# Ledger of designs, part 22: designed miniproteins, single chains

Each design is a single chain, and the fold is of that chain. pLDDT is the mean over its residues in the fold that is shown.

## One batch from the design tools (miniprotein)

Design m736
Fold by ESMFold2-Fast:
Structure m736 (fold): chain A 87 residues (1-87)
Amino acid sequence: MTKEIEEEFRKIYEELTPEKREELLEELKKKGVVVLYIGEGKASPESVALGREADKNGKKVVVIYTDDTEKAKMMTAAMIREVMEEL
């Protein structure tokens, strides 16, 4: 699981432009996946609210611990792709 996510993260990292990273964040909200940024980036009230809604609706909640918000977005995109394949 962890190694697979790291490989997917690397592939997405090289493929993703800053513009695509923002598009992925919007897809996260539409699919009910919530990312929490810890370290330099603080969890936003919006992310916390989405997490509570996702939990109530039985959707997946993803918590990413990182000081780099861009890395958090890319890791979350990779995890969403894996979840979508298993759905």
Scores: mean pLDDT 52

Design m737
Fold by ESMFold2-Fast:
Structure m737 (fold): chain A 102 residues (1-102)
Amino acid sequence: SMEEKWKKVGELLKEAGKEAKEAISKSKTPMEAGLAVAEIGAELVERLVEIEADKDFIEEQIEILRRGVEALRAVATTPEQRERIRRIEERIEEAEKKVEEM
């Protein structure tokens, strides 16, 4: 049911929030924290697509993630940081493709 889907969405959001707090606490730099949070955001979006959550909600989460990734790209200084951003962008593109098929 839609109600059960929203309960699952709430559980996924709580888990992602916990993982993000842990990642921030373990990160030595703001860039490392930002990249880790963006990777957690990509995993959240992928899981929302797999449970067939509300399409409009998934698209909103993708937009939020894209804005975060654009901010990270603007301040990235190393090849390793740029490669992590590229992988996140690929995950976003795959998620967008799956959402279009929903």
Scores: mean pLDDT 90

Design m738
Fold by ESMFold2-Fast:
Structure m738 (fold): chain A 55 residues (1-55)
Amino acid sequence: SADEEDARRAILATYRREGRVDLAALARQSGVPLSTVSRLARELVAAGELKELRR
């Protein structure tokens, strides 16, 4: 969906800018559910787009 694509882009943009992603803060700022943001972050790690998840 558009919301998931926007969330995926926001995760990657934050990671590239800051070298880390606070998923809860990103969910709060974007209005996307934390469960969705967490799932997308795990998929990005599995795809090799992120080197690590926050624990």
Scores: mean pLDDT 76

Design m739
Fold by ESMFold2-Fast:
Structure m739 (fold): chain A 78 residues (1-78)
Amino acid sequence: SHMEEERRRREERIVKTALELRKKDPEISDEELIERVSEATGESKATVRRILEKNGLIGGVNEGVELLKEAVEKVMAK
């Protein structure tokens, strides 16, 4: 469908732009990456953050990673 195709193209553009920026500047922060991708793609920072988190390109919060590790260990230990 047209809406699904546009959504996919939008996600691909965001991801590709983020990967290109990170290759150019490996020390770029997650917040700076979101801002630059938003500027480059015309998408809102909220949309960019969601897409980048969904694709594993940024970590929203360090505590989220720790909670995920704990949950995985609990499941694997049972």
Scores: mean pLDDT 72

Design m740
Fold by ESMFold2-Fast:
Structure m740 (fold): chain A 75 residues (1-75)
Amino acid sequence: MKKAKENLKKIEELTTEVLAELGGEPLPKEIKPITPEELQEKLEEIAKKRKQPVSVVALEFYEKLLEKLDEWYDE
């Protein structure tokens, strides 16, 4: 079983990956923990770019994050 610290690091990596995918942006060279405020900012940027409500983008973000976490656990 994977450790809690490994889970947290993977969540940070996958959060960055999903935000980049939804925004159509390349992955940053350095993955840093994202604050709730920074996450909200990124979701708002993506929502504006996609012309969708922030709530819709947030739901898609969480769905993709959970899908990627499930895939990672199946390894």
Scores: mean pLDDT 74

Design m741
Fold by ESMFold2-Fast:
Structure m741 (fold): chain A 69 residues (1-69)
Amino acid sequence: MFEAKPDEQAIKDAEGSLEEALRLAPTDPVKAVNYGVAAALLYTISGEPEKAREALRRVQAAVDAALAA
């Protein structure tokens, strides 16, 4: 069966946090930033620094758009 290692679980948690951050960005940019940072940290811990950077960029873009609205 598939093994659930900490890195695999961290990636799943990171994806969930990123989706929440993007969903919250237009309504609650502060919470969006918090979830975005959590996603980036989880990606970094799982050894995916490029995904962490991409997650932060996507969340920042969404938050910037919300703050400009």
Scores: mean pLDDT 79

Design m742
Fold by ESMFold2-Fast:
Structure m742 (fold): chain A 68 residues (1-68)
Amino acid sequence: TVQSLASGLQHPSEDVREAAAEALSKIGGQEAEQALEKALSSPETRAVATKALSEIGVQDLKRAVEKY
């Protein structure tokens, strides 16, 4: 679930945090974005959260183009 992945962003292992951020970016949506935005508040997770949010933005753009 998105909540389980959000917990992964708080993990002491950098590899786990990166994997959680990547999984959240693939899921997308408001809940995933909220979890990643919260991760931006921590220096340890800011970079992976920024990258993941960027990936979600690309998916949202594709959905917007399909709508029109």
Scores: mean pLDDT 73

Design m743
Fold by ESMFold2-Fast:
Structure m743 (fold): chain A 101 residues (1-101)
Amino acid sequence: SMSDKQKIEELIEKANELLQEAFKRVLPKMSPIEAARAALLIASVYFNLKLAAKTGNPSFAEDALKDAEELAKLFTEKDPSVKPLMEEVIKLVKEILEIVK
């Protein structure tokens, strides 16, 4: 529905904002290789969530969830203080997955 599409888009943008905030906070503690990998994973999460929204295919949201969980592990290992931000990101991605059928 139009309402579901709007909700998905809002959740995608919120998840991306929180990911960018967590990344900025963790970035000074990362090696250049870790930072490059994190940036690619963040882009992958956003791209896959946008594809899930456009196609209605839950497999893209599942791929985004896997990448977001990998980011959560990487970021919390570097800075445990970002754990609440990453938990909220995972929650938002799971909500998107539940709406996409």
Scores: mean pLDDT 89

Design m744
Fold by ESMFold2-Fast:
Structure m744 (fold): chain A 72 residues (1-72)
Amino acid sequence: LSEEQKQALIDAAVAQARKLGLSDEIGRTVAESYLSGDPSAAVRLLLEGRITAEQLNALTAAMKAQAAKLGL
């Protein structure tokens, strides 16, 4: 992915996080976890109760929708 494409996916996750009442940092952490293929950071947020499984799924869905819009 280009830096512009990565940033668009991060922005989609952050925008969805804001709609869910979550911090921008949570949205960014989930996006970075998704882009790296390493779920560790996202799983840690779930274990710490910082995010629910439903919220994590919504953030991932927002990134997938943005990826589809970009032709990825």
Scores: mean pLDDT 85

Design m745
Fold by ESMFold2-Fast:
Structure m745 (fold): chain A 92 residues (1-92)
Amino acid sequence: DPAAERIRRRAEEIIEELENDPNRTEAQKLVLELLKELLENADEEERLVLYALIVLRHEMETGEDTLSPEERARLSEYLRKGTSLVLPPIPL
C-alpha cells in the first residue's frame, strides 16, 4: 500500500526529528519513549493507526498540509479503526 508506506515514512521522520532535538524537554523524551514502546508492541494494523495519529498531530500543530488526497483517505480509514487507541500527545 503506497499511501500507508508514505504515512509510515512521514511518521518515522517526525519521530527522528524529536529524537535528534537536543533541546527536547523531559516530557517530550517520555512521550517519545512511550511511542517507541507502543510501536514495538503493536501489530501491523495498530502500528499504521499510530503512524496516522503521529502525522495528524504534527499537521495540527504546524499547520502543514503535506498529504495527498489518497494519503488523507487512508489516514481517515486508520483513525476510524483506531478510535479505541489512546496516543500520548506529541509536544511539537
Scores: mean pLDDT 71

Design m746
Fold by ESMFold2-Fast:
Structure m746 (fold): chain A 86 residues (1-86)
Amino acid sequence: MDAELERAALILILIQKKGWSIEEAEAASEEEREEARRLLEEAIAQGRKNAQTISGTAEEDIDAYIAELRAQFPQALELLRELEKK
């Protein structure tokens, strides 16, 4: 998975699950990032189970899931642009 996409997804999950601001999500502790990563991995694994009937590669399935996440959460695109600022 792309490192920048993973970072953006972790921040987005923290915002959604805890109602944090971008500033708070960026300041998240390693423990909170690990929890967010675990939730992201579970969501990706669930998506891959559905996609496995189509027989894509594991990376293609993950990329497709991230693309859907971006489409479903417009804030993710804005968040990526904010991260690119730095």
Scores: mean pLDDT 60

Design m747
Fold by ESMFold2-Fast:
Structure m747 (fold): chain A 96 residues (1-96)
Amino acid sequence: MTVEDLEADIRRLMEELGLSEEEREIIETVIREARGLPEAERYRLLSEIYSALLHLRAARVAAANPADLDDAEKAVVAGLRAEAEAVFARLRERVA
């Protein structure tokens, strides 16, 4: 996956997930600022954002499932959501 593919995938996930204007602006700001970084660091940062969005998508898919989740499955979903929220908190701090 190239950096350009990763940026496109991040934007597609933001639209799919219906992120707030604030969350989208934070991610877009980080993408723009990351263009000043060495390619390896830029790729790492974008990969962290992409992973967080995939975790958020997985948590939403699980929550939409009509089957009863057991306590272990609920803990996994909560962990994925918490990891995504932690990434967003770090991105907010980065752009402040």
Scores: mean pLDDT 77

Design m748
Fold by ESMFold2-Fast:
Structure m748 (fold): chain A 66 residues (1-66)
Amino acid sequence: GPGGAAASAAGELRRGGLMSEEEARRAIDYGKQGDAEAAARTIREAGERGGHPEEGRAASDTVLAG
């Protein structure tokens, strides 16, 4: 579900240094609320802000897929 997908994607990006701890927590919180769109947007925006828009988009797509 959206919470599990957001936790997985945000956790991977955080370990790779592409997302801050605060950004990851925000994405996970949206996922827990069932808001896949907000979780995906948070991940995409973090990637754009960090200079890694392609990685952010791929992770965002994973959250939206499941």
Scores: mean pLDDT 78

Design m749
Fold by ESMFold2-Fast:
Structure m749 (fold): chain A 76 residues (1-76)
Amino acid sequence: SAADFRLARLPEVLEQMAEELSKEYKKPREDVRKVLEAHRADLEAAIRAAAADPVAGKKALQAVGLKILEGVLALK
Protein backbone atom coordinates (compact mmCIF):
# COMPACT_ATOMS: atom_id res chain seq x y z
CA SER A 1 0.00 0.00 0.00
CA ALA A 2 1.00 3.66 -0.32
CA ALA A 3 1.15 3.93 3.48
CA ASP A 4 3.44 0.88 3.76
CA PHE A 5 5.71 2.32 1.05
CA ARG A 6 5.91 5.74 2.75
CA LEU A 7 6.44 4.20 6.22
CA ALA A 8 9.28 2.02 4.86
CA ARG A 9 10.90 5.18 3.41
CA LEU A 10 10.28 7.33 6.51
CA PRO A 11 13.84 6.97 7.99
CA GLU A 12 15.32 8.18 4.66
CA VAL A 13 12.76 11.02 4.43
CA LEU A 14 13.51 12.15 8.01
CA GLU A 15 17.24 12.20 7.20
CA GLN A 16 16.59 14.37 4.11
CA MET A 17 14.26 16.67 6.08
CA ALA A 18 16.86 17.08 8.84
CA GLU A 19 19.49 18.14 6.27
CA GLU A 20 17.14 20.54 4.44
CA LEU A 21 15.69 22.18 7.59
CA SER A 22 19.16 22.46 9.15
CA LYS A 23 20.47 24.31 6.05
CA GLU A 24 17.38 26.51 5.62
CA TYR A 25 17.02 27.61 9.27
CA LYS A 26 20.74 27.41 10.14
CA LYS A 27 20.19 25.06 13.08
CA PRO A 28 22.41 22.12 14.14
CA ARG A 29 21.48 19.02 12.08
CA GLU A 30 21.48 16.69 15.10
CA ASP A 31 19.06 18.96 17.02
CA VAL A 32 16.74 19.18 14.00
CA ARG A 33 16.81 15.37 13.74
CA LYS A 34 15.82 15.10 17.42
CA VAL A 35 12.83 17.39 16.75
CA LEU A 36 11.82 15.18 13.80
CA GLU A 37 12.22 11.98 15.87
CA ALA A 38 10.09 13.52 18.67
CA HIS A 39 7.27 13.83 16.09
CA ARG A 40 7.87 10.47 14.38
CA ALA A 41 4.77 8.77 15.88
CA ASP A 42 2.58 11.71 14.74
CA LEU A 43 4.12 11.53 11.25
CA GLU A 44 3.44 7.78 11.04
CA ALA A 45 -0.18 8.32 12.16
CA ALA A 46 -0.62 11.11 9.57
CA ILE A 47 0.82 8.90 6.79
CA ARG A 48 -1.62 6.11 7.72
CA ALA A 49 -4.49 8.62 7.85
CA ALA A 50 -3.56 9.94 4.38
CA ALA A 51 -3.77 6.40 2.93
CA ALA A 52 -7.32 5.99 4.31
CA ASP A 53 -8.54 9.58 3.70
CA PRO A 54 -6.36 11.91 1.59
CA VAL A 55 -8.16 15.07 2.84
CA ALA A 56 -7.91 14.18 6.54
CA GLY A 57 -4.35 12.95 5.99
CA LYS A 58 -3.29 16.23 4.36
CA LYS A 59 -4.65 18.18 7.35
CA ALA A 60 -2.88 15.83 9.79
CA LEU A 61 0.43 16.13 7.87
CA GLN A 62 0.10 19.95 7.82
CA ALA A 63 -0.53 19.98 11.60
CA VAL A 64 2.52 17.76 12.29
CA GLY A 65 4.60 19.84 9.86
CA LEU A 66 3.72 23.03 11.74
CA LYS A 67 4.71 21.45 15.09
CA ILE A 68 8.03 20.33 13.59
CA LEU A 69 8.67 23.83 12.21
CA GLU A 70 7.87 25.41 15.59
CA GLY A 71 10.28 22.95 17.27
CA VAL A 72 13.06 23.70 14.77
CA LEU A 73 12.58 27.48 15.11
CA ALA A 74 12.73 27.16 18.93
CA LEU A 75 16.22 25.57 18.75
CA LYS A 76 19.08 27.74 20.05
Scores: mean pLDDT 83

Design m750
Fold by ESMFold2-Fast:
Structure m750 (fold): chain A 70 residues (1-70)
Amino acid sequence: MSEKIRKLVEEDTPEAKEELKKLLDDYFEQVEKDNIARGLSKVQARAIAYSVRGIYEAEISFIEELLKKK
């Protein structure tokens, strides 16, 4: 995940931005869906997906800051 996010952020093309958005949206939706399938409530599954989303958003911010210093 991280390596693919980094590559897409570095490319900074319209296609890369679209791919990054799709990759994140699909992943977070899958996390919620998988947790619901495991018997968690929608509220619990969404809370888990939200936490995972926060981690990846922090990672993207870190990569962006790292690239900014180049």
Scores: mean pLDDT 76

Design m751
Fold by ESMFold2-Fast:
Structure m751 (fold): chain A 60 residues (1-60)
Amino acid sequence: SLEKSLAGAVAASRAGDAAATAAGLAEMMKVSGLSPEEAKERVIAAGGDPETAAAGAAKL
């Protein structure tokens, strides 16, 4: 689900794990049709780390 993928991506980004954040962003995109930028912005809005979220999105 989008909510589970979002929660996972937020947690990974707060831990500084760009690869795990990228995996969460990719799952959000797959299940919801979001762009990489839209998925990144949702993670940041939900309390994710902006720098790690940006690094994760760049891996997509």
Scores: mean pLDDT 85

Design m752
Fold by ESMFold2-Fast:
Structure m752 (fold): chain A 80 residues (1-80)
Amino acid sequence: SGKDDGEQGIRDGELGAKYFKEGKEIIKNGGDATKGSGLVIRGIGLGLTAVLLGKKAEKEGEIDLGKKAIEAGEKAGVKA
């Protein structure tokens, strides 16, 4: 199920990157710091899941899906 792991990792990573970007934008613009921080934390959590699923997909031979999941996780503020 490297394909399932890679596809889920891409979804989690893309969602995480959106939340991370939105949260940082809220904080930068002087908006609701609690809302902004919550989105950043949620984004990072999804990004961590994306990196783990991407690495698992790579080990199962789904190299392209795994790389996409890891890249999406990195955009959520996670170091791969």
Scores: mean pLDDT 88

Design m753
Fold by ESMFold2-Fast:
Structure m753 (fold): chain A 89 residues (1-89)
Amino acid sequence: SPSREEILAEQELALLQMAASIARRYRDKMLASSPDTQRAEIANLRRFRRRAERLAREARRLGMDDLARQAEEVARELDRLIAELEAAL
């Protein structure tokens, strides 16, 4: 049976993947938004990026290497979106 820590890590990954999917879906709208809206979205994406990095470290500690790789993918996707929004300011 999975541990409680493993269940929570899987739930956090699902939430982060959903957040990244939403950000990707609304990317063009965010790029067309006001500078203040773009700065608020950058701050939001930076919070999710930190969560993804924390999850990757925790997943590796738990031996969940596949989950860690997926969390690292989320972090890289969020880094690209942040860079695109920052370049548009």
Scores: mean pLDDT 90

Design m754
Fold by ESMFold2-Fast:
Structure m754 (fold): chain A 80 residues (1-80)
Amino acid sequence: VAPTDLLTPEQQALLREVMAAVRARFRPIAEALAATHDLASPETQAQLFARIREILAEEIARRRLPADVAELLLALIEES
């Protein structure tokens, strides 16, 4: 096992699909907030991150993702 191969090709494909779905669902929410709010505001940024996490949690539940994949997705959102 190579130390750099942390994800299987199947897990990598699943991560890409879920992240694409989260971004697609989040885009109209971000656009609506940008129209009326300052996106640089800490309060607005907190609302945006809360919505991203909510959408991600819904996608994880809907797709019945394995715990290891779910943990990686949550970590990726926090690092972004």
Scores: mean pLDDT 73

Design m755
Fold by ESMFold2-Fast:
Structure m755 (fold): chain A 63 residues (1-63)
Amino acid sequence: DLAKIERERALADELRARGLSGSVVLSEEERKLAREIGEKLRAIGDGIQEYLETGKLGPALGP
């Protein structure tokens, strides 16, 4: 879709301009929080995999 390509190009141009200004996208604390969220998502994936193997929900997917 041409409109999608144009949006992606505009985002790339904005990122490049911010890079030239030396903009910091995330602080150290924000990166740590992003990693914690990533680990929680991985634990959910692991719980789904365990459910498929054992037929029992893991703690991450439990009520």
Scores: mean pLDDT 61

Design m756
Fold by ESMFold2-Fast:
Structure m756 (fold): chain A 59 residues (1-59)
Amino acid sequence: ALEEGRRAYAAGDYATATAHFRRAMDALLAQHGSEETPEILALERELVRAYLLAQEAAA
């Protein structure tokens, strides 16, 4: 999921990247019990960036 998200992001497919990053986030939250960690925060930044770029591309 995370690697697929980064691959999609590099290809400019921000909507697909957003979907993969959301899946990766859900998996990390399930594993870490909803605690904030540097890994989760870094993924959140990637997710937000991909989401905003997907919105720009869709407009």
Scores: mean pLDDT 75

Design m757
Fold by ESMFold2-Fast:
Structure m757 (fold): chain A 115 residues (1-115)
Amino acid sequence: MFEELVEEAAERVRELARAAPELGIGFVAASEADLRRLLELLDGTGAAVAAGVAPGDLSFVGESVPAERLPELERLAEELARRIGEAARAGDEARLEEVLAEMKELTRRWHEELA
């Protein structure tokens, strides 16, 4: 279950990075509970809800990031989604926790840089 949720979140992040880089990146939550909540909300309204579900952080990052940095965030989102998928397929729970912690730290750094 957890691995399937992580893979689903990774695919949603990839879809957002490809379809709407100007909306910013869809960093997923750091915990399984937050990840489930994010996926529930994404099922309703796609990218618009993804922007709303990372409350303040994602929309603030997306609104404040200079246009020149949006491709960088898109690449980061795709790289993180790839790493999540790899860890989930390997059943490596410790590696999944590391990637999720890194995603949380990256979101925090972007938020602080743009504050």
Scores: mean pLDDT 50

Design m758
Fold by ESMFold2-Fast:
Structure m758 (fold): chain A 100 residues (1-100)
Amino acid sequence: LSREEIAKQLAELGHKLEELLQEALEKIKDPEKKKKFQELAQKARETLLELIEAVLNGDEEKAKELLAEFEKIMEEILSLIEDEELKEKLKELLAEIKKL
C-alpha cells in the first residue's frame, strides 16, 4: 500500500471511530466518566490526525510513536465502556488501524 492509500484507510477508519465514540458517549450516565471519555476521545482524534500526517510525510518513527499513543488512549476509552458490543467493535477498529 502507498502512503496515500494507508492515510485514506486511516481517515475512513477515523470516521467509523467517531460514530462508535458518539454512540458510546450517549450510553455513559456518570457525569465524571462522561467528561473523562470526552477528553480521551478528543485526544484520540488529535493523535489519529497526527498519525495520518506522519504517514503522509513518511515519518515511520513518528508514526510508530503516535500509533502506540493512540492504542494507549483507546485502551483507557475501552475501560470506560460497559456495553460489550460497542467495546468489541472499538477493539476490532483498533486492530484494523494497527494492521496498516
Scores: mean pLDDT 85

Design m759
Fold by ESMFold2-Fast:
Structure m759 (fold): chain A 82 residues (1-82)
Amino acid sequence: AFSEEEIEFGKEGLKQLMEDENIPLTKENLEKLKEQLEKDRELLLEAIAKNAEMLSEEAAKKQLGIIEGALKFIEEELKKLS
């Protein structure tokens, strides 16, 4: 399981980024961000599977947790628009 710290960091980080950049919480913007984050997650998982020497297991797990946190924020906001 991902740590609650990394998940919370990902949620807060994406929320702050959208506020700072004045990105509206619209379905279109949220779906575009979700697609980008899902692609980033797949690339990271491929790098882990290929045992890329540049990624420590700890750093890779932390980054996955951050991405999961950001995705959870998007899912929660999309539910509010449903």
Scores: mean pLDDT 78

Design m760
Fold by ESMFold2-Fast:
Structure m760 (fold): chain A 67 residues (1-67)
Amino acid sequence: ATTKFEVKSTGPFTNDEAVIQKYIDQAKAKGITVEHDSLPKILRSGQIADALKVAQPGDTIVLSSSL
């Protein structure tokens, strides 16, 4: 199949640690592991939320800076 699936990050760029941590805590509450060597300095607020839409319990989400 040649169908392209495009996921768009939602929300503004943020470096607010509390906002990023909120999404990480939501992932862990759902049984999803979140890995990153350090929190991204700049991240679209919807990036983790978009990953959470496709992840299943037991999956791992690896965070990366978006830009």
Scores: mean pLDDT 56

Design m761
Fold by ESMFold2-Fast:
Structure m761 (fold): chain A 81 residues (1-81)
Amino acid sequence: SKIKELVEKIKNAKTFEEFEKYAQELIDRVKEILPNLSEEAQKEAKSLIYLLKRAVDEKTELGYKVAASIAKKIAELFEKE
């Protein structure tokens, strides 16, 4: 799926600009498919993209590592759905 592909791109990102680009594309994709998820999955997905955006907006190496961890959780959520 596109979500799995974007998470792999985030994990393999070599620059901060590349990382920010793929993280934003992941957020946009999650927002696009939100209405098609269960109520419980929508709530969790909204929480995860909020935290992902905050971690990316820190613009620090630690923030990007946290963002990558959150991206993995998004992938795990969508593997279940």
Scores: mean pLDDT 81

Design m762
Fold by ESMFold2-Fast:
Structure m762 (fold): chain A 77 residues (1-77)
Amino acid sequence: SPDAARVEQAMADELATLKKQKLLTPEIEALVKQILDIYLQAVADGSFTPEQQAQLQALYQQIGKLVKEQEEKLKKE
């Protein structure tokens, strides 16, 4: 769907930005892949389950925390 393509592009752009800023770690990349897998499953099924929505929220919160930790680490150099 157009929405799925837009989400995939937005996530690809965000990963490219994180990589350029030296914020992309293997852990963050793995979490982004988990988010993409959930989105692809939801697109195939035509909807998000409450469990998928909760997992996405948790994954986004974890990524935000790891990005902030990496930013703080870079500032100490």
Scores: mean pLDDT 80

Design m763
Fold by ESMFold2-Fast:
Order: sequence, then structure tokens, then C-alpha cells
Structure m763 (fold): chain A 72 residues (1-72)
Amino acid sequence: TEESQKVVEEYLAKIDELKRKFIRDRSSRDEIRAAAVKLMTDAANDPRLSQEDLDLLSQHVGRKVGEVLASL
């Protein structure tokens, strides 16, 4: 629903902030992967998100994380 979309946007914003922090701090690939896994696990356990919202979020997270890891 509309509230779920807002929650998805908040997770996407967190990923963008983490991307900037990891690049600034020159974080390792392992640290970036661990943070991404933690975010996805938290999202999967969030009762406000439906399976459809999780799928959409997973696709977006996967792309951004892939780009960050490729940029290292």
C-alpha cells in the first residue's frame, strides 16, 4: 500500500547514505556486503512490508550494492 511505498523509500535512502559512507571511508567489500545483508534481513523481518514490497526493495538494493561493489 502507500505506506509500504514510503517505508521502501526510507530503506532506499539508507542504502544511498551507506554507499556514500562506504566510499568516503574506503570500506572493504566484506563490510559493504555485511551491511547489505543486515539491511535486507531487517527489511524481511519488518511486518509493515509485504512480499511484493520486499521483492521491489530487493531488486533495487541488489542493483545499488552491485554498483558499489563493482566501483571498488
Scores: mean pLDDT 75

Design m764
Fold by ESMFold2-Fast:
Structure m764 (fold): chain A 72 residues (1-72)
Amino acid sequence: SKEELIEELEKLLEELEKLGLEYMRRQNFSEETIEQFRRYVEQLKEKAKTLSKEELEKVIEATRELIQEMKE
């Protein structure tokens, strides 16, 4: 269902946020920049609710690939 795809994307965005925050803190980014990144992720979660099923599937795939690259 569309709701299941939204939930999946939200979980992937939470993983992406965690990895991004860990990276930013290790690289000594400012707290202002870190807060901006958190706000950006929250905006993406809100935007996800407006996407079609096809768009959600494409974004989910792209987000999974990005997370995999960040872990390597």
Scores: mean pLDDT 84

Design m765
Fold by ESMFold2-Fast:
Structure m765 (fold): chain A 90 residues (1-90)
Amino acid sequence: SKELEEYVLEQLKKVLENEKDTKLSEEMIEELAAYLARKAEERGLPPTVVGLALMLARDELAKATSLEEAKAVLDRALEVAEAVYRAMGG
């Protein structure tokens, strides 16, 4: 949904706001927010799981230099967050 995409965008900006040398452009960050929101919705994951994925990805995401690298970081983090969520009976 648009609401989830906006939430993810806000969280991504917060993660990256304290980084002085991020190589990710604003356009890349918006694309990443849409990408992560879509993947979470396709898998039926709540916003709390998306938040966990972003926390897990924080350091690697801040160091990502390309959209492809950032997507790979988010994919791995979302898989871990989903596994935790499913193990807890979600």
Scores: mean pLDDT 80

Design m766
Fold by ESMFold2-Fast:
Structure m766 (fold): chain A 87 residues (1-87)
Amino acid sequence: AEEYGRKAAEYASLGGKYAGRAGAGRGSTYLSRAMGEAVRGRYEEAARYAELGARYAREGPPGPDGRLAAEYAEKAAEYARKAAEAA
C-alpha cells in the first residue's frame, strides 16, 4: 500500500508539472491535490483528483506536455486505486 501511495504521489507531481507547462492550469491544480491526498494516505481522494487532472489535461492546450500530463495523471490514479485496495 505505502509503495503504491508513493508512486501515486510521484506520478501526480510529474503530471502537475507537465500540466503547468502545457498551460492546463485546472489539470495542474487537481494533480497538486491528488499528490497531497496521496501523501496523507487518502488514496480514494487521490485517485479521484488524479482522474480529474487527467481529464482537464486532455481538454487543455494540445501538445506533448499536455499528453505527458494526462499519461502521468492516469498512472497516478492507477497507483492510488491500488494503494486504496491494498490498505
Scores: mean pLDDT 84

Design m767
Fold by ESMFold2-Fast:
Structure m767 (fold): chain A 78 residues (1-78)
Amino acid sequence: MRTNETVERMRPEAERLGEEHPDEPSEVITEKLYEKIIEEGDETTKEAARLAMEAARAGVATEEQVKRAEEIEKKDLE
């Protein structure tokens, strides 16, 4: 499974969470989505989702996290 396919599969869930929790910060909704992606995705998608969630929680991405995410994206596009 590619990252894009997992995102597309999670789109209805994202819409539902946004509708059910309109008063929740976008960060909370995004974290819930990443948790589902990590649970259901393949190894590459899980790594990408975990890095994104960690960056969101920290409010910043480290250079190492950015590099790793770029490598995962490159692998996903190949």
Scores: mean pLDDT 60

Design m768
Fold by ESMFold2-Fast:
Structure m768 (fold): chain A 62 residues (1-62)
Amino acid sequence: GVTYETRTITLAAGETRTLTGTNAGGSGSVDVTLSEAGTYDVTVAIGPDGKVTVVDVRKLPA
C-alpha cells in the first residue's frame, strides 16, 4: 500500500532538503526546494515500491 507522512521542515530561500521515506516495499527520497524561506509541512507519499513523492506543501505561519 501507500504510506503518507507529514514532515515539518525549515528552509532558507532556494535551499534544497532531501526527504527520505521507507515502508515494507522499500525506501526512497525526494528533494524539496522552495523559493521562499520559511517553515513548511511537507506531505509525502511512499509507494509500495518505496518511491517517494511530494503530495502537499503547506507554509506555516511565523
Scores: mean pLDDT 83

Design m769
Fold by ESMFold2-Fast:
Structure m769 (fold): chain A 107 residues (1-107)
Amino acid sequence: VKELAEKLIEIIDEAIKLLEEKLPSLSEEEKEIAQLAIDRLKKIKEEIKKNLETLSDEELREKLIELAKQAIEILDIVISKETDEELKEKLEEIKKKIEELLKELEK
């Protein structure tokens, strides 16, 4: 379970870095949506780190399922509003990685 938590943090960091790198080139509306997504993803990352130290393996698994679903919802919002096809495609790839990890957590 700890390895899956660390993997989720890695995937979330990939999304944050991609959004931060693209932020200066986005329209004002896209920039606001991306910034909100960055802030929410950073919060999820901090919750994973805190729970990694305090929860049992079973409780951690349930929390990771919840947080992975939240990360997917955040990425869906950004993807739905994005007009840059390259950024959209890369975000969809990151989302797919979280969905694959979610399937492992739900076993």
Scores: mean pLDDT 84

Design m770
Fold by ESMFold2-Fast:
Structure m770 (fold): chain A 104 residues (1-104)
Amino acid sequence: MIELIERAIEFLKKAKEDLEKYKDNPTEFIYVLQKAIDEVRELLSEAEKEGNEELAKILRDTQVKLQGALALVYEGKVDEAYQNAMDALDEGIKRLEELLEKEK
């Protein structure tokens, strides 16, 4: 259980770094955002298989918010999409770090 939470934190931090790197490149930003959504979905599947309901809830909420950011891209609101994606990752990381401290 702890190892999956730590892996999820590391992944969201990496996704945040990649989004920051490609902020001024819309094509790469969209690609990185789609990849982040797919990897959060895989982590969610693993959390559900392990029966970690709190981890699954955090990952599901993060996925929904990242999907919302992607929808803003298709509306032409790329700057708002970036901010919403960053906020979703920051909230997800914070919630995962709080969960990790509770499980230690």
Scores: mean pLDDT 85

Design m771
Fold by ESMFold2-Fast:
Structure m771 (fold): chain A 72 residues (1-72)
Amino acid sequence: MSPEEARELARRAMEARTLEEARELAKVLYDDPSLSPEVRAAAKEAYEERDVEGARTKVAAAFWDAAQSGVA
């Protein structure tokens, strides 16, 4: 994904109101093989969160890390 797309998805993650919304966004990171193993691991941890605030915060952080990792 592009850095611009990752930043937009990070903002969307912070607006997630349910665990389902946060997990759908985490899947976007987890299913992207071009991202670093660290970003994909963070997405998996976000997917396993049980509370909405924890899940959305971890997903947003993972998208910000993806944006900074420089996808070509």
Scores: mean pLDDT 77

